# Designs tried in a protein design run: designed miniproteins, single chains, continued (4). Part 68

Each design is a single chain, and the fold is of that chain. pLDDT is the mean over its residues in the fold that is shown.

## One batch from the design tools (miniprotein)

Design m14336
Fold by ESMFold2-Fast:
Structure m14336 (fold): chain A 60 residues (1-60)
Amino acid sequence: TKVTARELAEAAGISLKTASEIVKRLAETDLDIGSIVSGIPGVNAERAMRIAEAIRRLEE
């Protein structure tokens, strides 16, 4: 299963720009989801946790 930027934006309640950046980093690196999301500018710890949970659920 591949997560699209649109699916992530809708599931996590984030902008398409932020979702596209996360999806790009997931495709280019083997870092854990939490580390990738926490590295995104403008994402606080609470929002990072919600985004990481959305990615894990979408990849099931």
Scores: mean pLDDT 73

Design m14337
Fold by ESMFold2-Fast:
Structure m14337 (fold): chain A 67 residues (1-67)
Amino acid sequence: SALDPVELSEEELRALYEQLLELIRTDPELAAEAMRTFGLSSEEELLARLREGFEAQMARALAEGLA
């Protein structure tokens, strides 16, 4: 899909995650659109969803790197 991430290294995934956190904190319109898109009622829920998603992606990258 258009939202599918490209294959990224662990360092790139972490940097992207931190950049997204900063964008959510500094751009209230982007935060509001993301919350609306995912049906979330708070920025805390949005941040938790982003963290869970990136932790899953990092786990996949680590598993592939160890294989």
Scores: mean pLDDT 72

Design m14338
Fold by ESMFold2-Fast:
Structure m14338 (fold): chain A 90 residues (1-90)
Amino acid sequence: MVTINPIPVPASKELYDDLVNLIRESNALAEKLRAQGVSHEQILLEVTKYIASQPSGKKIITLPENVTLEDARLLPPLLAAAALLVAEEY
């Protein structure tokens, strides 16, 4: 089960910049894996694991040890929600 950590409002510029960079890096990883012929479902799993491993991602999202495809499918909406929460007070 994926958990969104509480984000303080108003969010700091540093947190906003960290989230924007995390989204860019996640998109770059997805494109790299796609170019290698990796399946969409496996790309979602790898991107989810990557985000949860990053310091910025750990501030926003907590993942279980065994990440499922169901958990990975929640990630794009959760990242969009986190980015909106940061941007709303910026």
Scores: mean pLDDT 64

Design m14339
Fold by ESMFold2-Fast:
Structure m14339 (fold): chain A 80 residues (1-80)
Amino acid sequence: SRTEELAAEFASLSPEEQARARAHLVRLLEQGARWLREGKLTEEQAELLVEEAEIAVALFPDDRRIQELAEEIRRLVKER
């Protein structure tokens, strides 16, 4: 799957690059959740955001913040 391919690529990154990727993903997911709450995303954009959240959880399975953001995004999309 695309998630498995991205996870393999991510595993090849340095710890510093992984930390930067984590920070970037958190910012993207936080902004995406905000736009979902404000009704600013199309249905297609919302589905892509769910996929991005699932990838983030796969890359950082023990990260509580990413798990919380992914849960919020999935909930908001279901409420549409």
Scores: mean pLDDT 83

Design m14340
Fold by ESMFold2-Fast:
Structure m14340 (fold): chain A 96 residues (1-96)
Amino acid sequence: SDIVEDLNKMIEAAKNKDKETFEKYLKRLLERAQYLFPHVPEELREDVIKYVVYDMVEKNLSLDQAILRALIDYHLGILEENAKYGKEKLDEYINS
C-alpha cells in the first residue's frame, strides 16, 4: 500500500537525518492519516504519526507494534501526552 511505502521512506529519512525528505512524506501521510487513525482528533494526527515513527526508529518496534501502542495509549487516555513527548524526541533525533 502507498501508506506503508510512504511510512517506510519517512522512517529511512529520519534514520538518515534527512529533514527535507522526512517532511515531504509526513505531509503525504497527513493527507491520509484519517485511514490510519480515524478516532484520533485531526490536530493530534501529526504528533501521533511522529510518535509511531519515533517508536519504530528508537525502540525498534514494527509498524503493527507501534500502531498498537498508540491505540492502547488512546484507550488509556494518555495518547496526547505520549504523542507530544514522542514528537519532541523525534524532532530532537532528526536535528541531532
Scores: mean pLDDT 84

Design m14341
Fold by ESMFold2-Fast:
Structure m14341 (fold): chain A 63 residues (1-63)
Amino acid sequence: MSPRARALIRAAELLRAGASLEEAARAAGLPKSTLTAIGFGDKEQLIRAGETVRTHLEQRAAE
């Protein structure tokens, strides 16, 4: 599992909990600019990206 994928999942979970982009970035160990680039500045896009990665990991764990 790549560290970046885990960081994105963690950031998405924090954003769902109501954290700011800055707090999510710090907790995930990523620059805020990196999260903004991934989500195109959209908090909901970041949440969806993290959920997609999580779903792929769950599918691989079930195989």
Scores: mean pLDDT 71

Design m14342
Fold by ESMFold2-Fast:
Structure m14342 (fold): chain A 96 residues (1-96)
Amino acid sequence: MEQLKQRIEQAKQQGDLIRQGQWLVLLGDELASQGKYEEAIKYYKEAIKLFQQAGDLLGQAVALSGLSGVLDKMGKHDEAQQYQQQAQQLLQQARQ
């Protein structure tokens, strides 16, 4: 986890929004695997914002799918479904 946080800081210093978002998704995934769902949600949402700023539709879809998975594990099935539908729409848009 410390290595992921260090890589996020390096990407931030370099202004690399896409790489920063990618490391945030990995941090969210690690936290989710530990059952730290609220912390995972925070980092997925930050990654979504960075991918939106960068125009990375695939990155947005990946982060939204991660967010959806955590919400589903928390019993927030309706919210999870909404984010999963958004992810699917972004994936379809990226293919056109």
Scores: mean pLDDT 87

Design m14343
Fold by ESMFold2-Fast:
Structure m14343 (fold): chain A 109 residues (1-109)
Amino acid sequence: AARARLDRIFDELLSLATSEKAKKYVEKIRELLRRRADQADPATLESLVAWAEHLLKQAREAKQKGDEELINLLKGSVLALRVQDAADAGLTPEQLRKLIEELEKEFEK
């Protein structure tokens, strides 16, 4: 059950995310991947699981270095997913820059 594996991975990511900022980034990644999973064929869904498993491994390593490293990893992951979705939708570089600025302000408040 690929969706059940994704849910377990995000439950573990939330367990690593002790700060409110880190928790917000994990929930945003979960939302973005759920949207991708809803339209995915089985092969794409397995690729999403593999991506999430790799993120979890990186998150465990980042947590060992400190909360700032974990937050930076999670923030970067949200930005990468949002930029990919916007680029796939045909947004210009200036629109992508505005999206990044809006996302950073959303999570820093």
Scores: mean pLDDT 79

Design m14344
Fold by ESMFold2-Fast:
Structure m14344 (fold): chain A 73 residues (1-73)
Amino acid sequence: VAERQTALAEAVLRAAGAPADAEELRRLVEEVVARGGKPTPEQEARLAELEARLRALAAANPEAVRAVLEELQ
């Protein structure tokens, strides 16, 4: 489930033109998983920032979101 959610968010960020944010999200999630799945307060704050950016980019690029969702069916 977490892997699917990360893959979806990463794909949307890349499709919306934010590959650096997609790479940071992937790296941050991998760090959290490697530490037993518990984010530090700093990691949690950064994840929240990336989620807010993802939401803004998804709203601005609904066609890119649709294409990613269709591909990941």
Scores: mean pLDDT 76

Design m14345
Fold by ESMFold2-Fast:
Structure m14345 (fold): chain A 95 residues (1-95)
Amino acid sequence: MTKEDMKEMLLVAAETLAKLQVLRGIISEEEAKKWLEEFKKKLEEAPEEELEEAAKRLKEIVEEVKKNWEEVKNLLTPEEVEIIEEMIKKVEEIL
């Protein structure tokens, strides 16, 4: 897996988290945009070892969510389900 693939997976996860927080009314769209800009900057400056560690953890989280997906769905709204399924699909396409 390339450094660019790892950055893309982490960005997809970050965008998913931002969308969920905006949907839940926890943060505004402007706050989400600012956080994502800061996150992108941190990804660009991050050492490869840190990116590998974070990407490995994300893969483990995605696999755990997939394994328990029927249970996880019961805790989510239909809109949240769609957002998370799109994230899983995009992460798997990069793998």
Scores: mean pLDDT 83

Design m14346
Fold by ESMFold2-Fast:
Structure m14346 (fold): chain A 70 residues (1-70)
Amino acid sequence: MEREIDLFVSKELSDEEKEELARLALAQAPVGSVVYLNITDLESKTLTTYKGVRTADGVEIEKVSTEKLP
């Protein structure tokens, strides 16, 4: 199972807030399920993508990419 969440923020999200979003998205998903968090920071004009994976012990989150928006 794969999910995508698109967020537009004017303030940087903490690592804790990102982990909580991934956990909520994957709470009912089987082990091995993936969620992508596409976070657009409107102040810095950057798009950062994080990958959350459902593991047996919870959720593992990694930063996939950061790109500057036009």
Scores: mean pLDDT 78

Design m14347
Fold by ESMFold2-Fast:
Structure m14347 (fold): chain A 61 residues (1-61)
Amino acid sequence: STDEQYKRTAREIAQILLDAGLVTPEQAKQIENELYESFKYHKSDDETLETALRMVRQAVA
């Protein structure tokens, strides 16, 4: 479902930041929740979700 895509993308972004040592586990959970709410509010399409994930991966590389 679209809601599951929002949750998965938010979780993946938060995990990337946590694994990169940029955030604490508590901050990662906060970011996951805020990203999920943002994706849901804006009804973010697949291209937007993939772009956000790609940008975060590139930023931590």
Scores: mean pLDDT 89

Design m14348
Fold by ESMFold2-Fast:
Structure m14348 (fold): chain A 65 residues (1-65)
Amino acid sequence: SEERQKKALEELKEFAKEIKGVKVEIENGDIIVTVENVSVTQQTAFAIRAIAAGIELGGKVILKD
């Protein structure tokens, strides 16, 4: 649903604000995540949330350097 998609995106954006070195962009329904100088633990936590958001949007999650 559109409501779930909006909630998933908002939660992902809010989580990204708490992690230095993470940038989130949306292109053609895909979630693009850029990660720089982030701890392995924070990368893993963010990846799980990004995948969940991608499922709700019906798009892909793309990780960049």
Scores: mean pLDDT 70

Design m14349
Fold by ESMFold2-Fast:
Structure m14349 (fold): chain A 70 residues (1-70)
Amino acid sequence: SMEEALREFLRRLAERGSESIDVQQEIAEEVGKEYGVDPQELLDRVDQRSYGSGLTRLQLGRMEVQKEEE
């Protein structure tokens, strides 16, 4: 649930190509609703995954999409 929501959030964020907090919040709310996850908790988990890497949420999203080999 949370892991799937996180993957979908990063995918949509990479597609939008925006670093706007408003856009990130919008995507988090849509994905959170679809997966039954709190949007703020989803954003916190994204930040934890990028912790120590120096990556923005958008940069993390782009890297995770590139790791998908299908």
Scores: mean pLDDT 77

Design m14350
Fold by ESMFold2-Fast:
Structure m14350 (fold): chain A 90 residues (1-90)
Amino acid sequence: SVDEAVELAYALGDLKAQIEILRLRKEARENGVDPATLERRILEASLKAHEEAKKRADEVRKNSTPEIIEKLRDEVEKAQAELEKLRKEL
């Protein structure tokens, strides 16, 4: 359904935001980035991920085929695996 596709698009966006934030934190630890710079980068990453999630959600509202929904489910599964891997590396 369109509702399922929209929910998956936002779920994917949330996962991508979490992944990018963890990557930024890892980079900060390895390279000695100051807390203020890290906080700003995290805010920028969160805003960008939210905007991208909205765009993807709007796209799937206009065109939600079973194939698009399956692709979104696959992307969510891959993002979840990547997030779990990053959490273990931290």
Scores: mean pLDDT 86

Design m14351
Fold by ESMFold2-Fast:
Parts: structure tokens; sequence; C-alpha cells
Structure m14351 (fold): chain A 87 residues (1-87)
């Protein structure tokens, strides 16, 4: 799930700023997941889902804070469309 989410969000990258936001969101999601794994021993599947959720939330938040609210909404919409295809 995390890799699919990352690929979807990468398809929304239009500027170097967007790329930086995505990279920072990925690093944060991976760091937080590692802390949860070390503290609680969560399964790889749960960590993968957590990373996917945090990546989307952090990416969307950062875009919105930079005034790119429309692209933030687009990220949620595109992820929802891809998840619907796999359901």
Amino acid sequence: MFEVTREILESLIETEEDRRILEEAVERAEREAKELQEKYGLSPELLDRYKAYRLLEEFARALDEEGRTEKSVEAYQKLAEELRKEA
C-alpha cells in the first residue's frame, strides 16, 4: 500500500517544491513507522498501511500550507480512484 500511495503522489509532482514535500512526507512516514515497530512490534502489513496513511496526510497538509489546496484535494481524489480499482 505504501509504494502504491507513493507512486500515485509522485504522479502529481509538477515542481521541485512538490518533490521536496513528497520526499519529506516519505521520510516522516518511514521514521514514525520505525518508531511504532520498535515500540509496539507492529506487523509489516500494519506498518505498511500506517506509512501509506501518514504519507498521504503529511503530503496533503504540506501542500495546503503552501497554498496548493487544489493539489492537496487532487491527491486524496487520485488515491481514492486507484484504491477503488483494486477493491
Scores: mean pLDDT 78

Design m14352
Fold by ESMFold2-Fast:
Structure m14352 (fold): chain A 73 residues (1-73)
Amino acid sequence: SMAEKSKEVKEKLKPLEKPTLEINQAIYDGKEVDPLLELEIERGYYKVILDMGGTDAVKKKLEEIEKEIERLK
């Protein structure tokens, strides 16, 4: 059960791996980080947390992130 949940979480986080590496590389190179990309990565992580049985606080945080993304588009 725990092993299956861990594997599922890792699979859900895989789409976020490349964008996270791109942000980390930009920081190392002293480049400006795209705030929209940072928010989209954060949204992805909170969606995984919610799928794992996150609380109403996680839902509220996700809604706030969604509103910030729409504001920056």
Scores: mean pLDDT 72

Design m14353
Fold by ESMFold2-Fast:
Structure m14353 (fold): chain A 89 residues (1-89)
Amino acid sequence: SELVDVPPEEQEIAAPALEGAAAVAANPDSEEVRTEAAKRALLSLAERLKRDGASREEIEEITREALEALADLEEARELVRRLAEELLA
């Protein structure tokens, strides 16, 4: 078998986000499905940041980018703010 030296977090933590993307692809016009997919991706990202010991600056930058990317999904934006507060506590 071929060996790969990629970090496990790049492959394993991404799985919930990929499932969310597949759900969005199946029902792209559903704001609820898009919001749920975004929340799942955010939870996976938060877990990765926690495991990797991300700095305060990194968490703040990613939070800003996520809020900009999720401009029309207010529930997902609220989750971003809550996760950022938890990670920075």
Scores: mean pLDDT 69

Design m14354
Fold by ESMFold2-Fast:
Structure m14354 (fold): chain A 77 residues (1-77)
Amino acid sequence: SAEELKAKAEEMRRAAEEAKTDKVKQAFLNAYRGALTGYGNVEKARAAGLARPAEEARMMALVDAAVAAAKALAEAE
């Protein structure tokens, strides 16, 4: 949902602030930007009555993959 994308963006922003290396920080910031962009796109589509569950699900899957990759990178550091 749009609310989940907004929450993930805030989580990733905080994780980026706590990151000890630039590589991990950039991974979290990339996930943050993806989630924030997804939130804006889903919100605009819903406001226009154009929201599609399958497209929202694909966006969520991409954001979740980026979040998982950033967390895995932080753990492997």
Scores: mean pLDDT 78

Design m14355
Fold by ESMFold2-Fast:
Order: C-alpha cells, then sequence, then structure tokens
Structure m14355 (fold): chain A 76 residues (1-76)
C-alpha cells in the first residue's frame, strides 16, 4: 500500500504538471484490472480480519484510480 500511495501521489503531481499522462493512464488501467481481479477472487471467500482490511484498502485504491483516470481523460 505504501508503494501504491506513492504512485498515486506521483500521478496527481503529473496531472498538475501535465506530463506523462498517457503513461500514467496505462499504468492506472493495469492496476485497476489487477485490483478488480483480486476483489473478484476474494468475493465469496470467508475472510480473516486482515483480509477484510485488504479488501477495504483495495476498494479505496480502486476509487482513487477511477478518479485519476477520469481526470486524465478530461485533460486529453
Amino acid sequence: SASLEAFLEEVEENIQARKDLEGDRKRLESLKRAIEEALEQMAGMSLTPEQQQAVADLKEALRRIEALLEEIERLG
């Protein structure tokens, strides 16, 4: 999550500077797919408290990724 947070912060900075938006968009789309696949695989499982927290963290990351993708698309 720390490395993901750093990446999302870098994308926010790149949006402000209007640099590498296409590269960031591709990386965000890849992360979105990976997170969606992970959430689908955990759907229907009996989750430990640690796994429940991981699901919550992934859902939060997914919302942030979707917001950044919308921002990049608006700028294109």
Scores: mean pLDDT 83

Design m14356
Fold by ESMFold2-Fast:
Structure m14356 (fold): chain A 89 residues (1-89)
Amino acid sequence: EEEERDRLIDELAELAVEYEKNKDTDPQKAKEYREKIIELVAEYYGIKKEDILPFQIDVFIELAIRYKENRTEEERRAFDATLRALIKS
């Protein structure tokens, strides 16, 4: 469970970085990375992709990039807590 969470966070951070690199130069490729982020979040929390609001994905991307820059236990806890709060909303 803890290992699965850490893997999810690392994968989201990787995809978020790729999305940011491509969002202005290759919209199609950015869309593919965004869809992968949506799929990972939906799969991990056991929810439908259609139940994830667009703004929630934007927050996930921002938090994942922040975590990529600061890989502390504190940032990991904040990231996970925020994801749970957004999904519960």
Scores: mean pLDDT 74

Design m14357
Fold by ESMFold2-Fast:
Structure m14357 (fold): chain A 74 residues (1-74)
Amino acid sequence: RSDEERIAEIVARLSTLSKEALQDLARILLALARQEGVPVPAEVEATIADPAASKEQLLAAIRTIIATMRAGAR
């Protein structure tokens, strides 16, 4: 199954979560990406740090982190 299909499925499930849960998840994923040495775009980091970020912006940030980690993996 393609990474895009898997990411879309994950994002669809995550869309049912609260904004607060998405912020927590985004912070965890960002920390994991940093530990793995995977470069995350500054725009994504800014979105996660912004308390005014919308649920849609957080979902987009999470999708970007997952896609970047998959691309940065072997």
Scores: mean pLDDT 78

Design m14358
Fold by ESMFold2-Fast:
Structure m14358 (fold): chain A 76 residues (1-76)
Amino acid sequence: SKEEVLEEIEKVYKEILKLAETMSDEQKQKVLERLGQIGRDTAQAIAAAGLSEPSLEQLQTLLKQLKKVLEELKAE
């Protein structure tokens, strides 16, 4: 459901932010810039689709992108 995907998005996002706080200032800045770009791309996709709310597919795409960021951070 949308609620389940939103809960997982919030969980993954919080984990990324927590890991970023343990990094060097340079690495933290790069992570925050990447999250900002993902957020902007997601907002643009929602607006371009003319939707009042993000679709389940758009939320799943966002979750996939955030999980990729988290995986990369955990590998380093």
Scores: mean pLDDT 80

Design m14359
Fold by ESMFold2-Fast:
Structure m14359 (fold): chain A 80 residues (1-80)
Amino acid sequence: MEELIEELKKAVEELNKLTDQAIEKYRAQGKDELAESLEEFRKIVEEQVEKLIASNDPELLKSAIETLKKMIEKLQQDLA
């Protein structure tokens, strides 16, 4: 369980880093609406992560980690 929580936290840190980079990039391009959407997304992710950790369910944590990794890949593609 602890290993899954650690992996989840690392994935969230990477997602937050990429999200912050995307927000900065979009604001620099004058795409304020896209930046605002990412700011809202960031808040939703933080709330859901807290609920997932509180669930203490290995299957839910594993599924969430996989979902976060896919989101990270998509953001990396959008930033390229």
Scores: mean pLDDT 81

Design m14360
Fold by ESMFold2-Fast:
Structure m14360 (fold): chain A 85 residues (1-85)
Amino acid sequence: IDELIERLSQITEKMATELYLKGKYEEAEEVMELGDKSIVAFKQKDLETAIEYLDKMIKIAQDNNLNEEARKLEEIRKEVEKLKS
């Protein structure tokens, strides 16, 4: 969990930075908020809610051609699904 939180924080910061550089301020703020909510959900062991926020972040990454960040988020999502089992 702690390792997943660290990875998610790094991806969130990179996505927000890339979106700010593109002038996508609203989407950058949304990504930071979703990242924070995902981290809270992980700490509360609410893995289903964490996946919902991850799915929204993945969509924002895909819509903005942040392909590497989208891939990294999809990897985290798969690891979280395994933790539910």
Scores: mean pLDDT 84

Design m14361
Fold by ESMFold2-Fast:
Structure m14361 (fold): chain A 73 residues (1-73)
Amino acid sequence: SGLEAEQRGRESAERLSPELDYAGEIAEQALKLNAEEARKLGDQALEESPSLGHGMAAGLAYMQSSSLELEEK
């Protein structure tokens, strides 16, 4: 039901909060790195765990790496 779906959504958000915080921290760290270093950071996140948070962290690091490479011409 709708109410059960809302409850499950809140519970999922609470469980995912630390993973989202981790992804945010990795994204901020990637902003301070060059393209090669940001790519390596993403690779490390995936190597450590195949969790949602680590996957998101890797994705954000790879996007940052690609953006830096595009900006370099």
Scores: mean pLDDT 74

Design m14362
Fold by ESMFold2-Fast:
Structure m14362 (fold): chain A 116 residues (1-116)
Amino acid sequence: DMARREGERLIGKARQAVLLGKYEEALKLAEEALRLNGPDDAEALEVLGSALYGLGKYEEAAEYYEKAAKIEPTASVYANLSKVYEKLGKYEKAREYALKAAELGNSEEAIEALKA
């Protein structure tokens, strides 16, 4: 429907904002996408987590990445969980998620973590 198409467009814009380091803009766009697509949109939750990670809000980022992983486990979301738990000093948990990311196929960070 129209709301779903707009939500998908906002997710794309939020991902671009994250790539450009515009984390406050990315946060606003991802929150709007989640409102349009509903609370169980794994892509919107992952992008929301990435925006929060960029803002240094690592505990909140971990919460949204874990929600995304429960809905749709992907190499990307597990790689992001590895990064955020490393920032939180939870190195064992970070390594566990890096291994899960590698098993699902390709995060560069997960491959590097396995070589350490």
Scores: mean pLDDT 84

Design m14363
Fold by ESMFold2-Fast:
Structure m14363 (fold): chain A 99 residues (1-99)
Amino acid sequence: SAAPAERGVKNLKKAEEIIKSKKKEEIIKLIEELSEKSLENKELALTIAELAYKKGLLSEEEYRELVLKIALAVAKEEGIFDDERVERELDEALAKSLA
């Protein structure tokens, strides 16, 4: 697979194209669909959600819900089934990132 930095640049370009070409409802649906696929698709879903939030297309609540869905899906693949722990760790990470 490509290096994380290369995937990050590629995902950002794809996310920008998606946000420019799709309606909010289609973007949300795509994020949810990608969150159920491979780790690379989950990384893309996260990038789309972050960019859509930064551009004001997603509310803070919508962004948090989508990021939580992605985090829970990643945790499940890693064998982590403690939803409350995942939510707590995500809330701490978002508080630091949004402060």
Scores: mean pLDDT 77

Design m14364
Fold by ESMFold2-Fast:
Structure m14364 (fold): chain A 64 residues (1-64)
Amino acid sequence: SEAARNIDDASRRGGGHGDLGATLAVMALQGGASEEEAGALARDTALGKKPSEKALEALRKGAK
């Protein structure tokens, strides 16, 4: 899919942030984020975009 290719391209440009995106997605799920929100967080991280405030709040809860 185009999304998979865009994530791969962004990962190469960002020095391989795919692992970070996956880790943050798991933490967001533990903090109460939906699968869609966690997936969007992983994509935004791979693309170097700032995540939404809602996703960041879930990350803070999941990190505790």
Scores: mean pLDDT 64

Design m14365
Fold by ESMFold2-Fast:
Structure m14365 (fold): chain A 91 residues (1-91)
Amino acid sequence: SAEEYLRRKRKEGKSGGEIVREAYEEGVEQAFLDELELLVLREELERALKIAEEEGNKEDIELLRELLRAAEEGLEAFRALYRARVAEELA
């Protein structure tokens, strides 16, 4: 899965950009790459939100929560679409 791939590459000390680039160079399917990019974005937004919450920056907290929601909605929509298409191919 894209989550397992991301977790493995993070253990290797790689940045989000490096992980996405390596997946592209390895020739993973476009759907896998798109999910991976959304997972990387979600992780970076979660980290930024945690810092903003620790610092008490209300404006940054509100902005980052909205961006994180958009990223999570994108990931859910992508996963739903991908599963529907896989089900069609198996029928």
Scores: mean pLDDT 78

Design m14366
Fold by ESMFold2-Fast:
Structure m14366 (fold): chain A 90 residues (1-90)
Amino acid sequence: SRREENETALRATGLAMRALGLYQSAKLLAEKAGDKESAEEAEKLGEEQGKRFVEASKDPKEALRVAEESTEEAEKFLEKVKKKIEEKKK
C-alpha cells in the first residue's frame, strides 16, 4: 500500500542518513589523527553509498535493503578507523 511504501521509504532514508553520518565521523576522526588515507577513503565510500541509495530509491524495499547494507558497512569502517588510530597511539 502507499502508506507501507511511505513508511519503508522513511526507514530507508533514516538508515541512509545514519550511514553517511558514520562515514563523516570516520573522516573527522581520521583527519584529527593525521590519517589522510582513511579520511579520503571515508569520503569516497560515503559518496559511493549515496549514489547507490539514490539509484535504489525508486523501489522502497530495494532502498531499505541498500540502506541496511550501507549502514552495516559504515559501522564496520568506523570501527576499523578507530582501531587503526588506537594502534598508532601505542
Scores: mean pLDDT 85

Design m14367
Fold by ESMFold2-Fast:
Structure m14367 (fold): chain A 86 residues (1-86)
Amino acid sequence: LPQPTVLSPEQLAEAKAKIDAAYARAKAAIAAGRLDEAFAILEELEAWLKKNKLDAREIQELVLARVTELAEMMGLKSQLEENRKL
């Protein structure tokens, strides 16, 4: 089994900074009612992390935590789950 990618401290810091910047932008978009912009920001972040091989487990867990927080702010996760229940 291939070893999981281990990020250097510099790569980890870069990934975290990018995640925090995207989170701040997405949060501002949500506050402005621009949910489509918020989703685009998160999709761009995920694509950037994968392209640069920065999607190590620690970074994936951080992204998941941020996305979960944004989804809770939007009520989207709970609302989608409720709306998809017959």
Scores: mean pLDDT 72

Design m14368
Fold by ESMFold2-Fast:
Structure m14368 (fold): chain A 76 residues (1-76)
Amino acid sequence: SATEERLRKIIREMREEEDPMKQTILLFRLLGEISEIYVRARQSTDPAERARLLALADRIQQEVAAVLAEIRKKEA
């Protein structure tokens, strides 16, 4: 989806960013977007829409965790 593509662009920008402050800002933006997706899923009355939103949030959360792990390895 357009939302998933936009979020993946932010994740890529965070991975490529060298300024720790800018990395932190991008991380907080991603965490906010993930939280919003969970809220939308909880408010949805369509089971298919809920399942799709939860799957999206889980995928993005896993991708963010992977990028944070890679940043941590580079710092070590």
Scores: mean pLDDT 83

Design m14369
Fold by ESMFold2-Fast:
Structure m14369 (fold): chain A 100 residues (1-100)
Amino acid sequence: MAAEREALERVARELEELIERGAPVEELLEVIERYRERLPEEYVRYLEALVRAIYGDASAVDELFAAFEAISGVVASEADREAALATVAARAAALAEAAK
C-alpha cells in the first residue's frame, strides 16, 4: 500500500506538471505507461481514462467511472456522468480556442 501510494503521488505530480505546460496527451499516456508495473491495473485504467477525458475525449468518461467503481466501490450517478461530460466538452472547447 505505501509503495503504491508513493507511485500514485509521483505519477499525479508528473501528470499535473505536463498538463500545466500544455504537453500533448500522448506524452501523459507515456508517463502512465512507465508506472503500469508499479500500480494496480485499476489505477492505471483510471489515470489513462482521466487524462483522455481532460483532453476532451468524451468516450473516456464511461471508462473513467468504471475504473473509479473498481477502485472505490462507488457507482457514479447519471448526474455525475452528465457533469463529467459537460466538463470534458468545456475543456475540449477551451483547447480548441487556445489552438487558434
Scores: mean pLDDT 74

Design m14370
Fold by ESMFold2-Fast:
Structure m14370 (fold): chain A 74 residues (1-74)
Amino acid sequence: SELERQLLALLTAALRSTDPAERERLLAQMFALISTLPREEAIRALEAFVTLAESAGDAALAAQLRRQLERERA
């Protein structure tokens, strides 16, 4: 879907960003879009994104994504 492509594009941009302010803005946009998804789909997307961030070696991004995943599971 277009939403899934936009989420992946935001994640990819965040992974490539060296600017903390830009990274925070991109993550905020990504989380806002995820909040429009049904809970099950939001959880699935966040689980996939955690795995992608870990595979990219970005522990800080993976941790931020896990915190959002925990909020969605609550």
Scores: mean pLDDT 85

